# Designed miniproteins, single chains, continued (5): the designs that were tried, part 6

Each design is a single chain, and the fold is of that chain. pLDDT is the mean over its residues in the fold that is shown.

## One batch from the design tools (miniprotein)

Design m16175
Fold by ESMFold2-Fast:
Structure m16175 (fold): chain A 96 residues (1-96)
Amino acid sequence: MRDEIIELVREIAERTFGPAWAEREERHLRKVFEKAGLSDEQIEALLERYRAALESGTGAPTELRKRFIEATNDPEVRKKIAEVNKELRDESLARA
């Protein structure tokens, strides 16, 4: 039952967003973490957690992002990530 749900979630995600969506989201998160001043080691650990969350078939992208913010366990790091994420959104909107 769980494996069938995971396969279905993967199929839906691949059809809805395509394989490039996961790579795009990971690239975006990496940029946010780099600008927030996280080390390469910390960034890789957080991205490993993100990949594991995707494999578990849990949640919409918003819930996965929330779990990653929580995984920092540092309110200052979370604040910096939120600020950088806003800057990246503003840059994307300015280019559109």
Scores: mean pLDDT 59

Design m16176
Fold by ESMFold2-Fast:
Structure m16176 (fold): chain A 61 residues (1-61)
Amino acid sequence: VSEEQLEEAREIADELTRKFVRKHIETGEIITREQFEEELRKALKEKGFSEEEIDELLAKL
């Protein structure tokens, strides 16, 4: 995993965090850490990251 990939993953994580905070404010739903990681994994896969790269990125975030 490169520094560029780590920065991209952080940006995606920040975007998801903002999305979930907004959903919580609008709906009252609480997102668990497990649900957050599942959505983050999906977003990273859509960007073309491999499972190995995703595991490394999640460990470093």
Scores: mean pLDDT 79

Design m16177
Fold by ESMFold2-Fast:
Structure m16177 (fold): chain A 87 residues (1-87)
Amino acid sequence: MSDEELIEHYVAAVERAAATESFEELLDLAGLILAHAVYHLSPEKARELLERVYEILSRRAEERGEDLAPIEALREKALAEIERKEA
């Protein structure tokens, strides 16, 4: 599977979860996907996935009146792990 195909696969999984899962289950899935992305994708591709996932999570939270704080924390943690891998 190419990096592009893997990104589209992960984004599709997060989109489905955003439509069907509880907020807690969605955050857990997103966290797992981002953790795997840090190890399997280049830093550039991991950042692309992170921004797409962040947009999906933020849209879901805003539409349903859910707390943005856990989403921001997840984004910051994932970005720090990507930056650590670049070092």
Scores: mean pLDDT 84

Design m16178
Fold by ESMFold2-Fast:
Structure m16178 (fold): chain A 79 residues (1-79)
Amino acid sequence: MDKITKDSVELVKKAAEESAKNLLEAGDEEGAKKVLEEGERMAKLTEERGKRGESPVSAASGGSIRVIGLEVQSILEQK
């Protein structure tokens, strides 16, 4: 539970930060802000659900981490 939740949170944060960095380098501060906000929102949701026992499911079981990753990626592709 906790390890999987923590890994999921870190993965979402890292993906959002890397994407935001690329957008900032391109001069898109607004896009970078959107990516960071969504990434942090999803990370908080994942952590909170894990702590409450409403499990985010591991990537191995096809769970929440994959869904969260897709949402972050969707924001990136809006550009």
Scores: mean pLDDT 63

Design m16179
Fold by ESMFold2-Fast:
Structure m16179 (fold): chain A 83 residues (1-83)
Amino acid sequence: MTELRAEAIELVRAAGEIAGLEEIAQRAVDALNRGDLEAAKELIREGLEAVEKMPESTGMEMARRALERALELVEEIMRRQGL
């Protein structure tokens, strides 16, 4: 559990820096640290929607993949917790 959460936090931070979405990324990290997995999931989805509306670039593709992976990790944590 701790490892999955740490990986999700790292991916969210990286995506926020690459895409200039530091405020959404920080709110998602704060939600993950609080154990508010539903809020974290919604904030990561919001970040993905924002990235998908940006012009295509290698950085935006990397940010999108990082957020998709972070979302998968949050959903895995939720499944293991019976949420």
Scores: mean pLDDT 84

Design m16180
Fold by ESMFold2-Fast:
Structure m16180 (fold): chain A 93 residues (1-93)
Amino acid sequence: DKLKELETEVKKLEERAGQLSREYDAAIAAGDADKVRELGTELAETLRKLSEKYDEIAKLDPENASEYRRKSAVYFTVAGLVEAAADFDAELL
């Protein structure tokens, strides 16, 4: 079932995003500018993958498509904000 496979991928990516977010906060606290940039980039990439997977789910589940497309749009927007924030935060360290 392709939908169940995508749901499993989304759960793994959400867990990874949560881990990267915690590591990012730790890098900020440690004053590690290089790690802030590295983790910010990886977090943004993970959020873009989540956006893509939710868009795929929306195409397979038309009854719930509006909810999944909203999640896709949010993850895409947050990915851009994370990249901008990582550059800004690293410059301040």
Scores: mean pLDDT 89

Design m16181
Fold by ESMFold2-Fast:
Structure m16181 (fold): chain A 56 residues (1-56)
Amino acid sequence: ASGEEKEEAFREVMRLPSPLPLAEKLARIVAVLQTYQNDPSVSKEELLAAMRAAIA
């Protein structure tokens, strides 16, 4: 995913409700983004799915 696609995915997931406190939700989202930072094969859809799973 491109930098713009990563930003869009981040914004989308931040708008989703989560049982986690805001700080923990943010930390998990950032961890997923960091994991896929240098992976050009990851799609925006895969990033969204991974971030959603992390905050569920």
Scores: mean pLDDT 77

Design m16182
Fold by ESMFold2-Fast:
Structure m16182 (fold): chain A 89 residues (1-89)
Amino acid sequence: MTATVTLLSQETVDGVIVTEVEGESSQPNLLELEAAASEDVENLSVTNTKISDTKMRITIKHKAGKVFVALFDKSGQVVATATFETKLK
């Protein structure tokens, strides 16, 4: 099974970073995309949207730091991960 997590967009609005990520699998067995913030990121908000059985989208609102993303299959196994580091300038 091949699965990927891809950064789609990242925008900053009034000191809040909005990061959009897409998880995709070669098999129609996706369950969920989850995000977790590093210890340096507070007030994380996550919205998960199912696009298809092979594609999931997640929108993450955070202030700074590292965001960890994991893609799960229907058996609850992690099939792909990604880490995005964000800096406010």
Scores: mean pLDDT 71

Design m16183
Fold by ESMFold2-Fast:
Structure m16183 (fold): chain A 84 residues (1-84)
Amino acid sequence: SYEEAIAAYQEILESSSSPLTKVNALLEIAESYLKLNQEDKAKELLQNFVENGSDEQKESLQYLLENHPQSFSPELLQLIQSVL
């Protein structure tokens, strides 16, 4: 279920030391919220990332957006652009 996916990725987000792994987990949580039609929660998650994320985490997000843009749903891309 998407709820189980969110819980699993939140554990990765809290326990991982890798900026890229944390960003991938964050994006999977956001996608899962969008699949649950919980756009407000996805937006809050991304806004919190922009406010509190490390430079290395933000750099990892930029890398993914530039090199793997087609890995994101159009809805997630639009949401990311709205908070950056």
Scores: mean pLDDT 84

Design m16184
Fold by ESMFold2-Fast:
Structure m16184 (fold): chain A 80 residues (1-80)
Amino acid sequence: SKEKMEEEIKTLEDLAKKAIEVAKKLSKEEAEKFLEEAREYFSELLDRLKKKYPNEPEYIKKAQEVVDKTIAELEKIIAE
């Protein structure tokens, strides 16, 4: 349902926010390892969403955008 998809996006956004806050508290070496683990985690999560909602490309695109923005922010934290 649309409500279920919106709930899952909100959960993804909440996870993204937590990941960013965690990364800010880590050393550069720990943050680099965390980024690699985060990439794997979000990739697996997106694959699960694609399998669950194979006919909802706009929803998957929105989920992908949240992930991409999160990874970009994590990369920026490590670069600083």
Scores: mean pLDDT 85

Design m16185
Fold by ESMFold2-Fast:
Structure m16185 (fold): chain A 112 residues (1-112)
Amino acid sequence: SVLEELAEKSEQLSETYKQLSEAAKKKDWDKVKELREKALELSKQVNELSSQAIKEGADREKINRLMLEMTASEIAAIGYLIDGDWDGLSEAWERLAEVAKKLSELAREQKK
């Protein structure tokens, strides 16, 4: 189902953002590049699946709230990346991991 796939992809995205946060703490640029590419691919899938879940009757307000939180944190991460702020990057990616995890949990709850 769309909700099962959303839950799975959001969980993978959460794990990837957590790894990005750890790579940022170590200032491991090569790891950040690799993981950012994976996160971008997963984020596109999560956006499409979230839109489809809403069209199929999932809680629009709850999903949109989490998607807006993800967007705000991604904008913050881009700002920190431009500034070379590794501590800010680590914090923004940790927040993205938490929001993606909440989206995964919400998708599992919506199926019940």
Scores: mean pLDDT 88

Design m16186
Fold by ESMFold2-Fast:
Structure m16186 (fold): chain A 107 residues (1-107)
Amino acid sequence: HMEEFKKEVIKIFNEAKDKILEILRKYGASDETIEKVKELFDEAIKRIEKAKTPQEIYDILRETFEKIVEIVRKELSPEEADKAINEIRKVFQEAVDKINELFEKYK
């Protein structure tokens, strides 16, 4: 069941990646900033493939969110950063909710 769980989590991460990249473009992120965020998601997916426990997957999700927030605060203006972070937070909350539903299903 862990292998199937990880496949579904990777789908959720890819959906979150696409939504977050669109949010960043909407708020004026540079191509360089977009590429940095893409690399963070790609690294997170590789870590999920190697994860042995659901807790490791939640840790990866949280760390990825924190790193994205750090990049956004450095690269965007304060007003655009706050707006982008609010929308990104909603995307991550949706991803967490979907992963929690999967975890309950695979208990």
Scores: mean pLDDT 85

Design m16187
Fold by ESMFold2-Fast:
Structure m16187 (fold): chain A 100 residues (1-100)
Amino acid sequence: EREKRLEEKRKEMQKNKELSEEVMEYAAAVAVLYEKSSDPEDLAIAELARNRMIEIYMYAGNLDKEEAEKKVEELLEEVEKLPEEEIKEKVKKAYELAEL
């Protein structure tokens, strides 16, 4: 029963695999940009985005928590290397997809 429920969630995640990859890049951009802020509210948003990415990698990628955390760190490092303008554009797209 537990495995059947996990398979159903995984099947839905696979259906949106391409969207999931883009969403992960947008979430990573939010985490990177907001971590650079000095505001505690922004830091809380960055932490929330990071935790959400870990959960998605665990469920969609069938990864253990430690593996998911490492994969999130790698994605954050890659996104941090991007020009600040590209990071800001991805953050705007994240909010547009979350809707007005």
Scores: mean pLDDT 74

Design m16188
Fold by ESMFold2-Fast:
Structure m16188 (fold): chain A 59 residues (1-59)
Amino acid sequence: NAGARAAAGAAASAGAPAPEEAIRHGQLKDFETAGRLIGEASGVPAEGAAAGVRAFADL
């Protein structure tokens, strides 16, 4: 199943949040919460949360 494993790896990289990202859920949640709170001060909590998640992904 080398082809199936390669396809699954590519899908994980390009698709929905990979399991590896879920493993660092605590850090992701912290970054998301911090971003959301900062965004909330400007009236855009969803945008702030997205920025926090992006900052975590940039690690």
Scores: mean pLDDT 62

Design m16189
Fold by ESMFold2-Fast:
Order: sequence, then C-alpha cells, then structure tokens
Structure m16189 (fold): chain A 71 residues (1-71)
Amino acid sequence: SKLKELEEKFKKLEEELKKLSPKFEDMVRNNQRSTEEDKELIDKTNKLSEERNKLMLEIAKLKDKLAEKLK
C-alpha cells in the first residue's frame, strides 16, 4: 500500500541521516575541515531532514485518512 511505501521511504531517509551523523559529529569536533566540505555536509543533512519531515507529515495525513474510512 502507499502507506507502507511512504513508511519504507521514511526509514531509508532516517538511515541516510544516521550514516551522516558520525561525519557531522566529527566535523563539529574538528574545527579544521575545509569550509566547502563542511558546507556540503550541512546542506545535504538539511535537505534530507527537510525531506524526512515532509514525508512524516504525509504519512500522518494518510493515516488520518485511513482511520476515517474505518468509521
């Protein structure tokens, strides 16, 4: 179903963010990385977080719609 597809996509985005987390933590601890490399990591993390939040909202709306069909 579409709900399962959205939940799997959300899980995939969470896993991608989890993979970036160690690099982000390493960047924060090391004040000596190139500005461009740090900027790319921040931009990528922000884009994925935005997509995750959008998908979470879509899942919530679809769950509400499915719950209404059970009334």
Scores: mean pLDDT 74

Design m16190
Fold by ESMFold2-Fast:
Parts: sequence; structure tokens; C-alpha cells
Structure m16190 (fold): chain A 75 residues (1-75)
Amino acid sequence: MYEFLLLVELPPHVTEADVRDALEAAGATDVVIHRLSETRALVGGRAPESALPAILAALRALGVRVVGHTFRPVL
């Protein structure tokens, strides 16, 4: 399992619900989204290592740009 924290840039038509649904469909759990501004948010959650590429692909498909990331292994 990995705990991820992503700093993302959101296009104006993408909602927090869109991001959460896409991440959960890609295999993320415990998804938390904290809006920093109209265009930026922190997105945190947990996923198995095998799901991390799918999570990044899901965000790209929404037009969400990942501008910073941290992945931390958890027990």
C-alpha cells in the first residue's frame, strides 16, 4: 500500500467529485481533496503500488495536471 499526496491543477469544468470518482475507479481509497485556490488542490489517498499508474492516467484523462507528488509506502 502507498499513501499519495498530489498537488494538482484543476481545469475549470472539473469538480472535486469528478476527481474523487476517477481516483476511486482507478483503485484509490480514503480519497481526500483540499481546495487551495480556484485552480489548485491537494489530493490525498491510498492505493496499491500497481494502481499508481492508473491513478495518474485517470487524472490526465480529466485534464488535471499533477504539479507535485509524494508517494510514501505504508504497512
Scores: mean pLDDT 84

Design m16191
Fold by ESMFold2-Fast:
Structure m16191 (fold): chain A 101 residues (1-101)
Amino acid sequence: MSQDELLEELERALKAFVEKLRATSSDAELVAEFEEVVRRITELLRRLRAAGRVLSPAEREALETLIAVLRQAVATDLSEEELRQLLAMLREEARALAAGL
């Protein structure tokens, strides 16, 4: 998979997850927290592409893992604990992406 394909797949997975969460969750605060971190990641991916930065193999593996987790989250109903763990994972990835810029 090319880096551009990887970043496009991540953006699609993030969008699909937020759309599912908006449709299925009654917890408006939790939805808002996910929307904020997804907006932050999307902006960081845009900046990464604009900078022409090449991801390391470890960074690529982390994003591939995140895509797989997000796709599973769209396909299954997550518990509140699993949603909070996913939120923490997304926040950590946002920090890692920002540190790499």
Scores: mean pLDDT 85

Design m16192
Fold by ESMFold2-Fast:
Structure m16192 (fold): chain A 87 residues (1-87)
Amino acid sequence: EGRAEARATLQQRAVGSTTWTVVAEVVRELAPGLGEVTVTATAGPADQNVRLVLERLQDGELVGRGVMDLGTVAGGTTVTVTLTLRG
């Protein structure tokens, strides 16, 4: 037995910047089967590049990592990502 968890992080970067900033983070313990994780953030006042970072943890150890580019979002836009994950 161990704890299976998913960490879903929304990060933004101002267009032309090299620095990613975390704007939302959700950590969910994964039960066996399919579950949903929703992460929501509002983009900054300028256009932002937005990405989702998904990390899977087993007993606190990183066992998987994915990055999804969500593209460029206009300032003031709310970004919502819903993920279906297997625990």
Scores: mean pLDDT 80

Design m16193
Fold by ESMFold2-Fast:
Structure m16193 (fold): chain A 99 residues (1-99)
Amino acid sequence: SEAEKILKEIKELVDRMLELVETHSPEEARAETAPLTAKIMDLLEKAYQAGADKELIDEVGRLIVQAGVALDNGDKERAIQLLKEAKELIDKMIEKVKS
């Protein structure tokens, strides 16, 4: 489905965010992940329009925003935990939209 394609793209972007957070300082990770966060927010809206679960879309968006706040506070461990939780919800959404 179209929703499945978009959700898989979001998952790849979250994996890239995790790599950047794990390999950079919190400040560098925040700067490098900012354009990925913007793209994820746009893709989450498109996934919703394509039929993805709104409650789960909203929850993923909240987790991604909270990960950015954690980086602003210098808390890499918290940012990683939040991004992993977002990834788990994306996997659940992919399973729900699979044909």
Scores: mean pLDDT 89

Design m16194
Fold by ESMFold2-Fast:
Structure m16194 (fold): chain A 76 residues (1-76)
Amino acid sequence: MIRRTLTLPDGSTVTLEIPEDASPEEVAEKIIEAVGFLPGLAGIELGLANLGAEISPERLLEAAQKGLEIERRILE
């Protein structure tokens, strides 16, 4: 089980628990459920997975966190 804490653009945090063998689509669904949207970088990784790229749950979660950091900086 992967446990990841995501920091939202408003500074709040949400913690996700995702199976290590989760599909990229399942990880994206969990991110949308917790955050309310799929961050752009996570959307790019999901798109690559849909084209046959091997994207791990950890990689998709890292992309989501990075996307949220970029969004927060833009709103500053």
Scores: mean pLDDT 79

Design m16195
Fold by ESMFold2-Fast:
Order: structure tokens, then C-alpha cells, then sequence
Structure m16195 (fold): chain A 68 residues (1-68)
């Protein structure tokens, strides 16, 4: 895939995770955020980008909060 394609996939899974949290489905949220993080890690490996790196850090922090 392309860096942009991986970033778009990451954002789709992040949105799925947010929707799952809104309905109280913590397990679905964790899985969705793990997938979002994986896609953003691939995007960053294909093309270094400060905004992509910041978004990846935000998603990792969100997942840590859900797991706490």
C-alpha cells in the first residue's frame, strides 16, 4: 500500500474505535485502536511525517487509557 492509503485505513479504524467507546464496547474499541495503530505504524515506515507520528502517539495514548 501507499503511506496515504495506510493513513486512511488507520483513521477509519480510529473512528470505529471511537464509535465503539461511545456505545460502551471496550473490547471492540481496543481491537479497532490496535488496528488503527498498526496501519499508522506502516504509514510512518513508508514515509516519515511529523503529523502521522503525532497521530500515532495520540492513538497509543488513547489505547493505554482504555486498557487502564
Amino acid sequence: GTAEGEREAGERFARIGEDALARGDRQAAVKAYELAIAHYEVALSLEPDEEVRRRLEELRERLAEIRA
Scores: mean pLDDT 86

Design m16196
Fold by ESMFold2-Fast:
Structure m16196 (fold): chain A 93 residues (1-93)
Amino acid sequence: SEEDEALLEHFVAEAERWEKGRGNQPLTPEERVRRYVEEVAKQNGLPLPDPDLTPRERVRYLLESIYTPEQIEKLRQALVDRRKAEEARAAAA
């Protein structure tokens, strides 16, 4: 439960960062997570998750379909590093 909450919270934050980086019209938090998960699924050649799933269930489906627990931790670090690089680039612009 708490571990699932932490993962969902992380991906919600990443979805927010992704939306801000795109400069598009603001989405709801739920739609942000949905769109972000769809983009990651497409990049990995996976079928899109069931639209009736909750945001937490969509994130879990994606992670369980692609990654081991160790790879999930590496992914979290890689996403943080990527966002820091994007922020540094934006600050320099």
Scores: mean pLDDT 69

Design m16197
Fold by ESMFold2-Fast:
Structure m16197 (fold): chain A 83 residues (1-83)
Amino acid sequence: SEEQLLRDALAFVDRALEDLRAGKISPEVAAQLVRGALESTLRMLGRDELAERVRKIVDEHLANGDPEAGFRAARALLEEALA
């Protein structure tokens, strides 16, 4: 279901944040993985506007040196989509 796929995407973002905080992956790798997974999933579900917003938020926060803020903002958008 769309809801299940979005919940799986949220869980993926949470794991990427944990791995980033634990030093297991770089900020650039974390951003690439999160953006790729969310963009692919949202495009498959026909949620093009949300996919574009997620991509922009992740990329902008990575450029500002705060990828965690970008991941949290993307997560919040997906939470709103599930409500």
Scores: mean pLDDT 81

Design m16198
Fold by ESMFold2-Fast:
Structure m16198 (fold): chain A 66 residues (1-66)
Amino acid sequence: MKEKIEALEKAIKEGNRTGAFLYGAELAKLGMSIAEVKRLAEELGKESGNYEAAKAAIDGAELASK
């Protein structure tokens, strides 16, 4: 899980929407709650200004939870 969190942080900091979506989905598959992925992604989006990458991570997690 730590490696996927670090990958998500990097993707959001770089504005990588595709990477953020995939890592958000993988974190949800590994058992991270959607609420926790959303909290992490929103904080990283606020810090970096990359709100679209943050949203992609949340969308990926929500899709993977179904």
Scores: mean pLDDT 83

Design m16199
Fold by ESMFold2-Fast:
Structure m16199 (fold): chain A 73 residues (1-73)
Amino acid sequence: SHMEIQAELKKLEEEYKKVQDELNKISREMAARRAAGRRLTPEERARYQQKIDELTKKFVELRKKIRELKAKG
């Protein structure tokens, strides 16, 4: 039903916002490190890259699901 689609969309959009907020937080942390005049260490780069990869994968899947539900509703 339309109501079920809207409820699922709201849930997915809330999850999407949480993932986007986390990616933005990582971006700000990396920017703050650069602003401090220090390059990221290999260990810091690996840590951030792993988190970015995990969040980006989730972000892409959520975006795809939102798009598909909007096309149907």
Scores: mean pLDDT 83

Design m16200
Fold by ESMFold2-Fast:
Structure m16200 (fold): chain A 72 residues (1-72)
Amino acid sequence: VEERKERIRTMLDNLGLSASDQTIERIAKRFSVEDVNKFFQLYAAGHSQREIGEKLGVSQQTVSNILRDLGL
């Protein structure tokens, strides 16, 4: 769990995003590192929050909450 959270934090840092420990923990509970990578690739490619949710098997609200917590 800790290794997964640190990998997610490093990925967000590489994207220029700062996230709280609470936000990282919330992401790590729902997503694998692969899912997080796919999430941000889809976001960077211009996919909507709904489309990202559909592709990752989560609600649009979950995607919206994560983006909001990251200041996006």
Scores: mean pLDDT 78

Design m16201
Fold by ESMFold2-Fast:
Structure m16201 (fold): chain A 92 residues (1-92)
Amino acid sequence: MLEEEIKKLIDHIEKNSSPAVAVVGLSVILSVAKKTEEVSEELIKEVEERLKEEVEKLDEVVKLLEAGKSLEELSKIVGGKKAEDAIREYYG
């Protein structure tokens, strides 16, 4: 049950959050999971991989914004809504 709830929470954060908010949220989940006996090493690794993916998306958004790339190019890398949310968090 606890592992299923953590997986649902990760999916919810990834679907409904910008890359920046997702990185913060997943970092908190990872910290709590590492301190919880009932959480498997496999789930901890899954959270770490998802966090790594969101950090990579965030790095790509920053690089593209610095290069003056269009929102359409950003959307291609971070998936539509997440690109718009990331710009809003950093620039508005």
Scores: mean pLDDT 70

Design m16202
Fold by ESMFold2-Fast:
Structure m16202 (fold): chain A 70 residues (1-70)
Amino acid sequence: AIELSEAQRAELEAVTEELMRKYGLPDSRRDELLARLEREYIAFLNIGFPPALALRMAKMLVEGDLRYAS
């Protein structure tokens, strides 16, 4: 099991807030978006991506879904 550091959690929270602002998402979506980003980030870490790249890949994947959801 991958335990995230406080620094990694803070990075996920920062990306969540960036996407919330960029796509005009309501506060009710914050926890769902954060959970999605964390899940994708952990998935990329599990396949051997370094943390910085895993975060970038998770962000790109989640942002792509937000774009297609309109």
Scores: mean pLDDT 82

Design m16203
Fold by ESMFold2-Fast:
Formats: C-alpha cells, sequence, structure tokens
Structure m16203 (fold): chain A 58 residues (1-58)
C-alpha cells in the first residue's frame, strides 16, 4: 500500500539522518580527544586509536 511505501521511505530517511548525526558526533569527539591528547600525553594514543576506529564507522 502507499502507507507501507511511505513508511519504508521514512525509515530510509531516518537512517540517513542517524548517519549524519553519527558523523558529526564522531568528528566532534575526535577533535576533542585530539585536543585532550595535546594537553595530556596519556590521552594521545587513545585519541589516535579512537580516530582510526571511529572513522571506520563512517
Amino acid sequence: SSVQEQIAKAREELQKRKELVLKLTVEGTVALMEAMGRVYPEFEKTAKEFAEKARKLL
């Protein structure tokens, strides 16, 4: 039905929005972690590992 087709399209649009939110959150978190790594060397390795793994989620 047209309702089922509309629901399917809405789910795809929601998924795209979730991916955009994830991308923005990952990029912002990576930037913050890298900034922390500059101030606290103990976070530098964690920040780099997070950046590599997080970018694979995008």
Scores: mean pLDDT 80

Design m16204
Fold by ESMFold2-Fast:
Structure m16204 (fold): chain A 87 residues (1-87)
Amino acid sequence: SEKQERLERARRLLDIGLEVMKLKKNGKLTPEDEERARAEIKALLPDEYLPVFDKLVEKYGIAEAAFVLAHYLARDVTPEELLKRIE
């Protein structure tokens, strides 16, 4: 179902964010790890969320961007509504 697919994408976003946060906390986060995480997150997002993701990364970093997106995707918040909450 649409809802189950959305919740599974949200869970994957949380997992990516947690892994990036863990690497960062241990001083082991490489630029290659960041680019991999960025690519994986972009693959989980509809195209209309990509500008929101870029703004979140610029403001908060990759891990925090993933957590915010997971939270709002689980709640079925539109990209337009999410942009209003960030700006």
Scores: mean pLDDT 82

Design m16205
Fold by ESMFold2-Fast:
Structure m16205 (fold): chain A 77 residues (1-77)
Amino acid sequence: MEKAIQAIKEAAKTANPEASEKLKQIAKELEELSKQNLPEEVKQQALKVAAGLVDQIGKHYGQDLSKASQALLEEAE
């Protein structure tokens, strides 16, 4: 999860304010999940859901978030 969380945080630095706040919230939620002793399958599902949300944020706010979404999908494998 660390690489994917870092990719979201980097994307948030260059995104517009509304997209940045939503990206920061997703990163925070994933950080809290990473601290919990959860099954790997649950963590992988959370990464896939987060990737979909990041992609949707990019489309809605006209931001290229493809690198962050890709990093989430790669870490979910």
Scores: mean pLDDT 82

Design m16206
Fold by ESMFold2-Fast:
Structure m16206 (fold): chain A 98 residues (1-98)
Amino acid sequence: DQERVEKALEEAKEAAERMYELYREFLANSDEQQKKELAQELKEIEAEFQPEKDELSALVDAGKGEDDLELMLRAYELEIRRYQKAIELLEERLKELK
């Protein structure tokens, strides 16, 4: 369903903006050690989603993805979950700074 894909894209963009807003706030209020710890935790989140990214990449490489609404939806939903995980982490780390 194209409407579901369009909504997922919009949600992914909003989640990305929120994540970057929180990240900017964290950088403004953290020391070098806290920045290093956050960078490692964000890397761990990316690693958690890597198997799903690899699966989607394999489907795209097989000539799927570009015109397949279900694969596009899966890709945006994966990005939404990844950004939401990062947002949750950033919110918790910001509470520790305040």
Scores: mean pLDDT 82

Design m16207
Fold by ESMFold2-Fast:
Structure m16207 (fold): chain A 68 residues (1-68)
Amino acid sequence: MEKIEANLKSIEDVVGPPKTAREEEIYRLQAMRNAGVPDEELAATVPVYPEVRAAAEAGREAARALAA
């Protein structure tokens, strides 16, 4: 948790603060990934915004198709 907060701040220092609640959700997911949270746990985390969730699901399907 604390490491995720630190990574979130690092992202903000590089690209600037999130301008929308959707960007805040994206930054949070990226901070978790940078903290070493595995893809399975990221997939189990339900984003608040359905478009962010749909993008994550589409990315996973694309990766699965590429692996075949």
Scores: mean pLDDT 65

Design m16208
Fold by ESMFold2-Fast:
Structure m16208 (fold): chain A 109 residues (1-109)
Amino acid sequence: SLREKIKKLIKEIKELLEEIRAELPEVAPLVEEALKEIETLEANYEAGKLTAEEAREQVDRIKQLIGDIGAEALRLETDPARRAAFLARVRRMLKLANEILSLFEEDLA
């Protein structure tokens, strides 16, 4: 179902956020903010309270936080291999967020 696909993609974003937090504890406050926004999105979706426009706004907020996490991680990390790994996770999360938004537009339209 669309709902199960959305839940799976959200779970993958949460796992990637936890990996970044584990490897770079200094970004924990930004990761916690992103996880809170994701939890709010999940709760609103499960409650049937989410419109397509609200989903876009909440996903855009989450994408902004993912970008902020990436920028801060690259500011703090000096090792090229670790920087590349953080950038790869950020790009993957942004791709997943765009896929979630597309699925919300199908489900909530």
Scores: mean pLDDT 89

Design m16209
Fold by ESMFold2-Fast:
Order: structure tokens, then C-alpha cells, then sequence
Structure m16209 (fold): chain A 71 residues (1-71)
């Protein structure tokens, strides 16, 4: 894969994990949602700066949803 293709794959995978984490939190699957968001964050940390910048707002949104669901 070229760097650009790898960035696209990383972004897509991270966004899928974010989506799954948000769905889990909304369903009350708090532990599963937390594990999924941590996987998304780990994948983002290993990704390019461009990919990290693109996914950051989505990860932050999922973390806020999880925090509210834990209340």
C-alpha cells in the first residue's frame, strides 16, 4: 500500500470502530464500547498525522457519548 492508501484504510477502520463504540454505548454495552474506543485510539496513535487529524473529532465525540452513557 502507498502511504495515501494506508491513510485511507486507517481512517476507514478507525471510523468503523468509532461507529461501533457509539452504538455500543447507546445500547448500554459500556464495557464493550470502552474497549472499542480504546482500539480506535490505539490505531489512530499508530497512524499518520493526517489520519489522526481527520479522525480526532469523531473519537472525541464517541468518548463524550460513552461518558454520558456511564452516568
Amino acid sequence: LTQEQQDEVDVALILILVYLAKQGAEKGDIESARETIEKAKKLADGSSPRAQKEVKPYIEEAEKILEEAEK
Scores: mean pLDDT 81

